# Designed miniproteins, single chains, part 107

Each design is a single chain, and the fold is of that chain. pLDDT is the mean over its residues in the fold that is shown.

## One batch from the design tools (miniprotein)

Design m3963
Fold by ESMFold2-Fast:
Structure m3963 (fold): chain A 75 residues (1-75)
Amino acid sequence: MTIQQLADALGVTPEEARSMIAQVLVRRGLATPEQARKVANLPASATFRQIAEIAGVSTSTVSRIARRLVEETAG
C-alpha cells in the first residue's frame, strides 16, 4: 500500500494522509518528531515499507495504523 492508496481510502489528499500517519506514529511513541517530519514529506507514491524504515517499525505496524485511521474516519 502507498500513501496515495491510504489517501483514497480515507477520502483525503495524500498530504493529509501522510500527516495523519506521522501524527499517529508520534502520538504512539513509535517515531520521533524528526522521523515523523520525514514521513510527512514523502511523495504520494511512497510505500508503507518506506514509512516503516523511516520510523524504525515493521511494515505490519504501519498497516495496522492505516487500518485504524480508515476505521476511525468511516464512523
Scores: mean pLDDT 82

Design m3964
Fold by ESMFold2-Fast:
Structure m3964 (fold): chain A 68 residues (1-68)
Amino acid sequence: ATAAQAYFGLGDAYEALGNYAGAVEAYQQGLKLKPNLAVAYYRLASAYEKLGQLDEAAEARQQAERLS
């Protein structure tokens, strides 16, 4: 597995635990290593929505759309 895959897996685990702030941080670290992964930006947007960070969620979705 790559370091990026480990971060995305960590983000998914944090979401399963309801730790959306941890999920955001993990997804951001994964995207720093693999910035061209649209699905990860959609995951990030979903986590931001659960935190009530709607502007950040919109930005993440827009980035995912640029990559799709």
Scores: mean pLDDT 85

Design m3965
Fold by ESMFold2-Fast:
Structure m3965 (fold): chain A 96 residues (1-96)
Amino acid sequence: MISDEELKLRVAEIGAAVLISLAKQGKLSPEFGEHARRALDALREGNYEEALKHFEEAVKIEPDNLLALQMARIVAELAGDTEKAEEYKKRIEELK
């Protein structure tokens, strides 16, 4: 069995990789793709605070991108930023 933290990390890495792929396909801006790439690199280094900053910049570019919002929420939880995790959770629910 994997831990909750390890599961969240793997989900965030997969989500970042999907966002990078969409940017490479021209479906998201190159600037968005750069932030997703930097977030993935930060996650791999265990720097959750830096990863969160890059997902937040991606969300500013595409505010209604559900995958980016979900990744920001998960990474905020990994960083221990409970306030930001709750804010992103509410934003996700409002897009229903």
Scores: mean pLDDT 86

Design m3966
Fold by ESMFold2-Fast:
Structure m3966 (fold): chain A 66 residues (1-66)
Amino acid sequence: KLFEDPEGRAAFDELVAATLAVMKATIDVRENRDNPEKKAAAEKALEEAVAAANAAAARLAAVAAA
């Protein structure tokens, strides 16, 4: 089972952390929409968080398939 394998659990925990980072960055973009400088920084953080979440999801899928 995925959660009985330390690598599978680590990959799942990484995906959860990345997903929470995407949610946080999305909220930051919304809250800073009236401040162009802070909004730009939040949008960059969201882009990086989405990339990390996609990488984590791909890793979890690879571990689950193995």
Scores: mean pLDDT 80

Design m3967
Fold by ESMFold2-Fast:
Structure m3967 (fold): chain A 85 residues (1-85)
Amino acid sequence: MKEEIEKLKEEAIKAAKEGDVEKAKEYIRRIAELGVEAARRGDWEAVAHALKALYEVGLAGQDNPELVEEVAKADKEVLEAIREA
């Protein structure tokens, strides 16, 4: 899971820097899905990696409001999964 999150983070950052907003959103959503799955499993180390990945993607996409919004939505989904676990 951590290795998958790291790969998705790298692809999201690349897409964000290239201006491929739709691809970046796709990878952000995949990171959120893995973070939610990790929370449901009680894998708090993988949850921390997902939140850190979303933070780093947010920094790379900070000049694009659509990417900022997608990261905020992803963070909310992961945090809600933590709350329900």
Scores: mean pLDDT 85

Design m3968
Fold by ESMFold2-Fast:
Structure m3968 (fold): chain A 56 residues (1-56)
Amino acid sequence: GALIERLERELRAAREAGDHGLAAALGMLLKDVQAGKISEEEALEARARIRALYAR
């Protein structure tokens, strides 16, 4: 879905930038979303927290 595609793009960008911490956090979130472990709303909230934590 659109959220998974967004997280995959952001994960790729983080890896290309060498932001290992952001990449690890986004990778774990993507895995949880793909496994159906969290809702889309929870995933969006988690993404916002991750992005804020790693903001430059």
Scores: mean pLDDT 84

Design m3969
Fold by ESMFold2-Fast:
Structure m3969 (fold): chain A 70 residues (1-70)
Amino acid sequence: ERYERAREAGLAAVKAIQAGDYETAIKHAKELGEISGDKEYAQKAIDALKQGNGREAMENVAKALIAAEP
């Protein structure tokens, strides 16, 4: 299911952010954007991770997941 896959990618991104592994978090944020079709919030999350802003990245991952809901 599309939403379940998006949720798994989003959860993996959040876990990577919490672990301080921003490279892995960027990979999962890209997957979230590809699965959901929402590039806006996924890209904002990636940009925040590149800036070292885990809080902003988590917020945008949540917004991408909301946009992916059926």
Scores: mean pLDDT 80

Design m3970
Fold by ESMFold2-Fast:
Structure m3970 (fold): chain A 67 residues (1-67)
Amino acid sequence: SAALEAQIEQQRKYLEDVLARMEEIVADESKTKQTIQEIRVLHYQAPEEEQVLFDNALKTLENAAAS
């Protein structure tokens, strides 16, 4: 549906913004934890076909935060 397509596009832009600001986010532990939780919520709500976008973003942030 058009509503689902619009939701996925907004979520994709959110993930792009997070990845673009990854270094800034991981410099702050509280910000990192908050962003990871936000992505986990979006992953849980995402259609199965689109979950890979959130999986990739979550893995990238978790790996960066663990460094």
Scores: mean pLDDT 76

Design m3971
Fold by ESMFold2-Fast:
Structure m3971 (fold): chain A 72 residues (1-72)
Amino acid sequence: DIDQGVADIYVAVGNLAMERGDYEGAVEMYEKAIEIDPDNPVAYENLAKAYEMLGDKEKAEQWRKKAEEIRR
C-alpha cells in the first residue's frame, strides 16, 4: 500500500506541525495526504481541526462535513 503509506506519512507530519502550533504547515501536510488518498476521513477531520485552530470556522465546518460523507 504505497499510496496509503505516503498519505500516512503526510498525516503524521501534519500531526507534528499541530503539536508545534504550526497550523498552516499542518494544513499543507493534510492537503497533501488528501491528494494522495482522497478517501481517508481522518485526514479531512484533521484538516478541519487545523482550520479551526487558524480561526477559519467556515473551512473547518466544510472539511468536517466532507469527512462525515466519506465515513458513510
Scores: mean pLDDT 83

Design m3972
Fold by ESMFold2-Fast:
Structure m3972 (fold): chain A 96 residues (1-96)
Amino acid sequence: APTPEQIDLDVQVALAEIALAISKMAPKESQPEGARLAVDILASLPEETPDALELAREIGKFLADNGLTDVADELARYLESQGKTALAEALREGAK
């Protein structure tokens, strides 16, 4: 059975997914804020789970598809500064 800590991880990833979904529906000028919120949630995770890594790739792709590659680089550097190197790498991979 999943532990309470594993359930908390799944809930946090789901909240980050919701933040990204809201960002995709937001006006262009507000899209970076939703992506930053999603990344802040991922950065707060105690573990870089496979679901979190896939979401980081989706965030990177969303930012690149919207011409926000500078924001993607900023967020990847932020993740690296938080010791989340796998999340940073996944986000950079998505932004290619």
Scores: mean pLDDT 78

Design m3973
Fold by ESMFold2-Fast:
Structure m3973 (fold): chain A 58 residues (1-58)
Amino acid sequence: MDELIEEANALMVELSGLSREEQIALLEEARARYSTLDSPLAKRIAAALDTYIALLRA
């Protein structure tokens, strides 16, 4: 797995111990970070995070 995917997996592990509100806050920070990178993979990760945040807010 490349470094960006490893970072995403580490983020998912961190989320497992957090409240819904804490998960949303952490995901929002991660999404903002990945959305500024000039990488197609980073853009895809940001889009996946947006979807997950929307699911948690529902």
Scores: mean pLDDT 75

Design m3974
Fold by ESMFold2-Fast:
Structure m3974 (fold): chain A 64 residues (1-64)
Amino acid sequence: SLSPGEEFEVERRLEEEFGISLGVVYIKVGLAKLLKDEEELKKYEELAKKMEELGAKIAEELKA
């Protein structure tokens, strides 16, 4: 598990790279599910997956 400081740094770097925070992407996924907006759901789920993959790589670099 990451420390709070390491988690913050991962989130900060993801926001710099993608121009949107992972937390906001998760909110948009939740809203798309509530509104049954299939196009927005697919868009933000794909974005979340890409951000999670990069975040995992950043997390491993921070642990080294």
Scores: mean pLDDT 84

Design m3975
Fold by ESMFold2-Fast:
Structure m3975 (fold): chain A 58 residues (1-58)
Amino acid sequence: FSEEEIEKIAKLAGVSVEDARAALETAKELGPDTPAEELAERAGVSVRTAAYARILLR
């Protein structure tokens, strides 16, 4: 993922760049069909952040 993509998710979700990166890495590991709630729990981020990461990975 590019830094621009990570920053976009951070801005849209209202979280830090580190949280956005964690969500994207977790989504890549678990796959795009993983529920946003499960991604949020695994990455330690909000469900909204996890949902944006899932959309980007698809």
Scores: mean pLDDT 77

Design m3976
Fold by ESMFold2-Fast:
Structure m3976 (fold): chain A 67 residues (1-67)
Amino acid sequence: MEKELEREVKVGMALMYVGIGNLLASKGKYAEAAEMYRKAAELFREVGDEEAAEEARKKAEELAAKA
């Protein structure tokens, strides 16, 4: 239960950061959006979701390039 709860919490936090990042990007706040996606990528890596982590990392890099 402990490791499962930690994974669920981290995934939920990562999804929140993705949502906030999308909202910030839609408002042209690319630097802040990139930071949110970077945090999401770190959380996805911690739970072993390498696909989601890499997608979030690439999105952060794209957004940072626009800032």
Scores: mean pLDDT 83

Design m3977
Fold by ESMFold2-Fast:
Structure m3977 (fold): chain A 58 residues (1-58)
Amino acid sequence: LSEEDIKALEETARSLSGEQVAAVLEAAGFPEAAEKVREAGEDKEKVGEIVREAARER
């Protein structure tokens, strides 16, 4: 994934609820990242970091 794609995913994650982000990550094959998002809960910045790291590993 390009840096542009990763940034788009991070911005999308910030606009969604934590549960929605976790569900999307789980469906995309990132169950560990989904779990971390659920733990981060209301911390939008932490959720964005988790999504960015998961996307970088692809």
Scores: mean pLDDT 73

Design m3978
Fold by ESMFold2-Fast:
Structure m3978 (fold): chain A 55 residues (1-55)
Amino acid sequence: SHMEEEEKKVVAELQKETMAVVDEYQANPSISEEEYNERLLALNEEARARLEALR
């Protein structure tokens, strides 16, 4: 269904963006643990809101 396709997109985007944030944090010592956690939280909250909007 259309909703299932959109859910898959949200999950796939979240996974890609999460991996990018993880890779950047590991490669860049200027990124604090607080910034890292804030970025991850923001990504998860955006994904959650998008998923809830589909239901």
Scores: mean pLDDT 83

Design m3979
Fold by ESMFold2-Fast:
Structure m3979 (fold): chain A 81 residues (1-81)
Amino acid sequence: GEGVGRAAAEAALAGEDGGEAARRAAEAAARAAREGLGSELDAELAAGAAATAAAMAAAGGASGEEAARLAAEAALNAGRG
């Protein structure tokens, strides 16, 4: 869900050592999705997907760079199919 997905992602990223970079990636992906899609609903769906991908990457011990890449891919997939 919208609120649950974002809260879980932020909590996971905040608790992970080095999670600040992954959190920055999720926030950047959410912002890009919002301005890129032109629809608030589509932007929220893309943001949720990006936050979930970043949280999963952080939980798996991925670097901030890897988390950023996965978040960006998730946002694009949510917006386009």
Scores: mean pLDDT 60

Design m3980
Fold by ESMFold2-Fast:
Structure m3980 (fold): chain A 76 residues (1-76)
Amino acid sequence: MKPSEEEVEETARIMEDAAAELEKNRGKASPAQQIAAYALALTGLVVADMSDASPELIQRVREAAQRLKEAADAAG
């Protein structure tokens, strides 16, 4: 079973929203929030990789994953 384009788009939105919240409170994320951010970034990348989603949508997931990683790293 491959993720649908709709599922990848929803994943990108969830990742983007999570990244924005972490960026708003940059450096204040708890260890649990850091782990959750890394887990979400990795999961999103796997979902995109397993999909046949548009290059533009895959790029959104990659950018959101990078934002999540950078925000989590800033808190450590």
Scores: mean pLDDT 82

Design m3982
Fold by ESMFold2-Fast:
Structure m3982 (fold): chain A 69 residues (1-69)
Amino acid sequence: MKEEYQKLVLRLIGLKLRKIGLELDLEKLKKEPLTEETQKKIEEIEKEIEEIEKEIEELEKKIEELEKQ
């Protein structure tokens, strides 16, 4: 159980770091002139962040269940 917990925690950290990187990219793009290309990139990054947030939530639930065991 402890090894499984550690693997999930490391995966969670990796996803949180990826999300931070995407949020920084998003902030940078929002400071650029609003073109069709920039808008498309913003939408793609926002969608990727949403998908990562969902995966983080699922991992946090799994970690919480393991902590209860």
Scores: mean pLDDT 82

Design m3983
Fold by ESMFold2-Fast:
Structure m3983 (fold): chain A 79 residues (1-79)
Amino acid sequence: SELDERKQRIIDLGEKMLEAYEAGDEEAVQRYAGELSDIAVELRDKDPELASLVMEMLQALAQRDLEKFREILEKLKKY
């Protein structure tokens, strides 16, 4: 379904962003974060709960809270 494809894209981007962060690839982190932010903006009216999870994940990474980031990725996988 469109929702399943969107959810999988968010998870894939989140995992790639985490890998880039752990590798110190700041340019890749910014690129993936930008794509996730755009997705969250598009979802704001259609699926506000999913949009909120994406934004919380981005905030956790900005705060360098990898434990929180991983918790939100797990919530996204179960969404």
Scores: mean pLDDT 85

Design m3984
Fold by ESMFold2-Fast:
Structure m3984 (fold): chain A 70 residues (1-70)
Amino acid sequence: MAAKEEEKKKLFEEMMKEGEELAERTGWRNMSLFAGAGTALTMDEFHKSTGESGKEALERLRAEADARAA
């Protein structure tokens, strides 16, 4: 199921970076508490769900972004 912790760490950092890019794209970092919640969600959800894919966490963040815009 998991090969190496180092591979997990790299994937985790990449996901965190994508989450930050999403926050900057929408301007949430300064405007909304969601930026903090989104970052925490990305990190916590990925860490909690060792078997879950981080893209699902990012998909949820993106869906919430789209919902707010709509």
Scores: mean pLDDT 53

Design m3985
Fold by ESMFold2-Fast:
Structure m3985 (fold): chain A 92 residues (1-92)
Amino acid sequence: LTEAAMLIAQGKYEEALELLEKEDPKNAGAQFLKGEAYLKLGKYEEAIEYYEKAIKLDPKNFKAYEKLAEAYEKLGKYEKAKEYYEKAEEAR
């Protein structure tokens, strides 16, 4: 996961996604990083899908709830964004 995280930090989102596709689908960190890459690419619906997968695998990942809220804000879904910010506080 470190290599994929470094690629995201460098703005190489598509390369990060290619590496992450080879990871175990049950790896919560890999699902979270896929969400991050899609969010940076402006693919907010895909980002939501992968953050939801990350939360299902690791319900205590409060950052994934915060990122879900951010993605919903980008889509103009402010009520959903507020709901997920509240869930992030519950997961802390």
Scores: mean pLDDT 83

Design m3986
Fold by ESMFold2-Fast:
Structure m3986 (fold): chain A 69 residues (1-69)
Amino acid sequence: SAEDYYRKGLDYLLLGKFEEAKEYFIKAIKLDPSLKPKIIETLEELKKVIQDPEIQEKIDEIIKELEEV
């Protein structure tokens, strides 16, 4: 399901596997476009919590690519 892809994306993100995380978020959005705002909002909130500039930059890159889906 789209929610399963979204959860896998979050799991890969937490493992620092940003490319795999992005792939699963894209799969989730393609299967259920209504998840796009939810996923982006979650990533913006995680960016506020993580407080690591390199990780924040990687999350911003993912958000930008998800906006194009």
Scores: mean pLDDT 86

Design m3987
Fold by ESMFold2-Fast:
Structure m3987 (fold): chain A 64 residues (1-64)
Amino acid sequence: SEIDRVRAEIERLRKEINELSEKLMEAIKNGAPKEELDKIREELQRLWARLKALEARLKALEEE
């Protein structure tokens, strides 16, 4: 179902955000260049925006 697909994508994104956040912390500890850190931060912002959009979509589907 569409609801099941959206829920699965939300769970995937949450795991991806958590893993990427850990990678950011490791990159900071390892002295990665600012350009690399900024790219990771930008990717995290995009993933969070997508997560919020999917949560809104899930709510709309549940209100049907």
Scores: mean pLDDT 86

Design m3988
Fold by ESMFold2-Fast:
Structure m3988 (fold): chain A 70 residues (1-70)
Amino acid sequence: MLREEALKLLDKAEEYIRQGKTEEARKLLEKAKELAGQLVDRGDIESAAEILKRISELEKKVEELEKEKE
């Protein structure tokens, strides 16, 4: 199901963030955004909102790590 696929991508993105692989994490977050868009198209607004919230939290962690490297 789209929700479960998006959650798996987010779990893998979080693992890449822990490894400092911010660019790989960003690619997975973009794929998760596409799946969230498909959930909205299907009328599953609650699942889409949950996924987008987690994407925002992970994007914030990526930005924090990138600022630390600069």
Scores: mean pLDDT 82

Design m3989
Fold by ESMFold2-Fast:
Structure m3989 (fold): chain A 65 residues (1-65)
Amino acid sequence: MEKTKEQVEKLIELARKAAAGFSPEVQEKVEEELKKMREAVEKGDMEEATKHAEEVSRLLGENAP
């Protein structure tokens, strides 16, 4: 559990850095999904956490140059 939380926090920081070059609207969407992912991990709902992580990846990919 603790190691998983550490990996999730690292992923959150990397996603925020990646999103920093995008529009404020995209940054807000990424932050919202990262918040939901963190909450899901805290609840032990790994399926929900995975869905939000996939949405973050999709947002970053679709908005990449």
Scores: mean pLDDT 75

Design m3990
Fold by ESMFold2-Fast:
Structure m3990 (fold): chain A 62 residues (1-62)
Amino acid sequence: MKKILSLEEQAKALYEAFRDVLEPLYRTDRARFRATLRQLGETDEARREQLEAILGRLLDAE
């Protein structure tokens, strides 16, 4: 998608699409979790940090 989604919408879309990959990485290897976010196209550092925080809240709310 082009940059038409808000940060929260982007985080929710990633969570829904890639939860099975992101959840174990978030719990066991945070460095690989961050690398996976870069690989999924989020290369802006500040935006990635906010995306990481939102995804962490979604994963912790389970």
Scores: mean pLDDT 72

Design m3991
Fold by ESMFold2-Fast:
Structure m3991 (fold): chain A 86 residues (1-86)
Amino acid sequence: MAEPQTERFTTTVTAADGREVDVEVERTYDPAARTVTYRAVATAAGVDAETRPAVEAAVRDFLLRMAAEAGEPARVRVEVTVREAA
């Protein structure tokens, strides 16, 4: 059975309102499923119900551009979780 390959990295994404969003990304390549999954946890100060969709959209767009630039050979799945900074 092929073992999924996982890598982690952090980056900063700027949301539409100019706030900086700290993003922790986990990329998992599953060769058996032929799927690459980008799981992101985005943390920003002052995130509420109004700002969450903008932060999620900015992070999702960033990850989709990165996956396209990397030339991923498999199906790409992007999952974004937005958290308020404690």
Scores: mean pLDDT 76

Design m3992
Fold by ESMFold2-Fast:
Structure m3992 (fold): chain A 87 residues (1-87)
Amino acid sequence: GHEAMSLAIKNVRKLADEKGKVSVEQLVKAVEEAMRKAGHSKEAIDAAVEAARELSEKVAERSGLISGGTGQVIAALSVEEGDKRAA
């Protein structure tokens, strides 16, 4: 969980710096890689990818932040990770 999220944030930051654009698919891929490198199970990786996709869509819906707001997307991911009662 924690280490995978930190690595995902780091990877997404690099994508934003290098390409200036981060799509939902690129964000999801970064989360998948981070979880895999942290040694999480296939089930945990799939769940994290699905959660990242859902949160990315929610953030985009609120103010179109995904294409220009990588930090806001990551903040939304962090909030949901902390809010386990909202499931």
Scores: mean pLDDT 58

Design m3993
Fold by ESMFold2-Fast:
Structure m3993 (fold): chain A 95 residues (1-95)
Amino acid sequence: MRERRWEALRREAQAVLPQIKADFEDLVKRANELLEKLKNTSDPEERRKLIHELTALSVALGILNTLFTIAGEEELAQKARDAIREIDKKVKEIL
């Protein structure tokens, strides 16, 4: 029969969905701001710090992808995956 923990986890993910949607928008905006700074920065130390923060944001977007998937929001999960892919692509192009 059904796993009670899985049903609870799904309900918890659905309950926080409005907050996670807002967090997703904020993370994408922050990533774009950091990518702009990285493109315009020539200081190697500042570049390393920006790359580290972009890596942390990619990890956070990965958590949101997982939560959107658990909540049944596959379109938002796909947007989170696309955002991670775009960040990785842009960092590689700037480096």
Scores: mean pLDDT 83

Design m3994
Fold by ESMFold2-Fast:
Order: sequence, then structure tokens, then C-alpha cells
Structure m3994 (fold): chain A 66 residues (1-66)
Amino acid sequence: MRLRVTLHGSEAEREAVVRELEADPNMEVERLDERTLLVTLHGSVASQIGTVLRLIGDPHTEVSLV
């Protein structure tokens, strides 16, 4: 699954989100600009769904399917 993630908040808040996503071995994170990430999810369907729900629940991110 491929997601476009838009980052909100301060630089520190944005970098914290990027660091958290990059720490997950089931994710490929490509930074397009200071506020936009392209995230490719690997692993099980349950793992991918769990990640999407976590990101949707984060007030500092917006998530869309690509």
C-alpha cells in the first residue's frame, strides 16, 4: 500500500513523525518536501491497517491513498 502523508506542526514535531516512520522496518519513507512524505507499507494486511489507523489518529498528520 502507498500513502501520501502531509505533516503539520513545528519542525521538531514533523521530524519526530519522520523518525518514527523511518524506524519501522515495514515502511519505506521518501521525503518529497519539508511537509510531504511518500510511504510504502510492507508486511501483513493487519500490520498495514494498524499503521494507517495510527496515522489517521495523529493530529499532526493527514493521510491519503496514492
Scores: mean pLDDT 78

Design m3995
Fold by ESMFold2-Fast:
Structure m3995 (fold): chain A 59 residues (1-59)
Amino acid sequence: PVRARVVEDYTATRPGEISLKKGEEVEVLGRAGPGWVRVRSLATGREGRVPGSVLEPVP
């Protein structure tokens, strides 16, 4: 499964982004541009873009 853990709180600043809290788990849906990842929150089901730097792969 393509999963990642949020390692840093992120607040959405533009349309198409989502806010995530540290410790949440997300599904990685794909690349959304340089340094950005499209994800789905497992807690809320919401999809959007976040910086790849706030995510850590779950083995």
Scores: mean pLDDT 81

Design m3996
Fold by ESMFold2-Fast:
Formats: C-alpha cells, structure tokens, sequence
Structure m3996 (fold): chain A 65 residues (1-65)
C-alpha cells in the first residue's frame, strides 16, 4: 500500500539512504497522488540530497492538496 511505501521511506531516511527514500516516497505518491505526507517526506529527502528545486516543487504540490 501507499502507507507501506511511506513507512519504508521513513526507515531509509533514518538510515541516511536518501536516494532510496526518494524512490519509496515516489512509489507512495504513484499509488496515492493525494498523499500530502508523502510529498513533505519527499521534500525532506530532496533537501538532504541538496536538491532544493525538487524539494520546493514537492512542498508546493503538498500545499495544493
């Protein structure tokens, strides 16, 4: 489920595996495009990777939900 992908992504964030976390949050969003939490977590992972533009876009999408 989308929630399973979100939980795996959070686990990967805690392990500092930011690229892998991004992939799981993207999978959560593919299953549930209205998942505001997944967009904020995606933004957090992008910020850790230094991808500020991608993080900002994820935050903007979350705010519109």
Amino acid sequence: SAEDYVEKGKELLNQRKYEEAVEYFKKAIELDPNNKEAYFLLASAYMRLGKGDEAQKAIEKAKKL
Scores: mean pLDDT 89

Design m3997
Fold by ESMFold2-Fast:
Structure m3997 (fold): chain A 131 residues (1-131)
Amino acid sequence: HMEEIERKKKAEELVKKGREALLNGDYDTAIKYFEEAIKLEPENADAYAVLGEAYLHQGKFEEARKYFEKALEIDPNNADAYTVLGELYYAEGKYEEAIKWYRKALEIDPNNSRAAFLLYQALLEIEKKKK
């Protein structure tokens, strides 16, 4: 019981450090922190979603897809995983598919400001194609 609580706290701290590295553009460091968090908590859907995001920022789309699919396998209601899936389609220029997944993220978490902003950006790209 105590060891499980300690592992969870350590995994949460590693995810926090990984997110800080991700925000600083240090994707290799972020990946290492998220991989260590996953070793401690193999069913942490959020850790897989942010690991996929780090790979997406490196342009490693196959690795990104693998990890956000793993996040959704663990938790089908993970709004962040749907947001990253939308970002993957956006990076491929598939804006209508990106919009579908951003909307799915917002159905799960209506307060997801990132998904809302990215939905707006994808809608602008479709608008530009019409003009």
Scores: mean pLDDT 85

Design m3998
Fold by ESMFold2-Fast:
Structure m3998 (fold): chain A 55 residues (1-55)
Amino acid sequence: MAEALAAAEAAIREHLARGDTQGSLDAGVKALEAAGFSREEAIRQASALLRRFGA
């Protein structure tokens, strides 16, 4: 779980650094789904990370 969240955070931050807000959400969701999260939970977690970064 912690590794999956760290990977999602890294992917989100990389896309946000490029100005790609939509791509950051999609990348976070994909990282969490690859770790076994459901689509609904992956979206919830990725959205929470985006809110923390002010996007």
Scores: mean pLDDT 78

Design m3999
Fold by ESMFold2-Fast:
Structure m3999 (fold): chain A 59 residues (1-59)
Amino acid sequence: MTPEELLEKGKKAFEEGNYKEAARYYRQALVLDPDNGEAAKLLAEVQEKLGINYLEQEA
């Protein structure tokens, strides 16, 4: 799978309200392409929706 394929799957999951699934795909995309700013931004957005942005990354 390419990072682009993972981002598309994540975006679809996000649109369907499956935020945990979307976060999983975005994290996998970042593992394959750590310099992918779009994947990083989308992961931050889905974490914001889950309400875990500051707790998971800072605590």
Scores: mean pLDDT 75

Design m4000
Fold by ESMFold2-Fast:
Structure m4000 (fold): chain A 73 residues (1-73)
Amino acid sequence: SAEEEIARWLAMIEALLAEARKALEAGDSKTAIELAEQAIDLAKALKEKFPEYAETMEKLIKEAEKIIEEAKK
């Protein structure tokens, strides 16, 4: 179902963001940026396929963007 597909993608995006945060805390800025960018790509793809979840995806994209901003400091 669409709900099952969305739940699977959400879990994947959240896992990428969690690993990006761990990389950032470990001082691995390159890995943090790469993982956060992957999360953004998945969130954008899910938003395009299921526009009814756009608000949720935008929140996750903003979280990933904050990780990238912190990694570039």
Scores: mean pLDDT 87

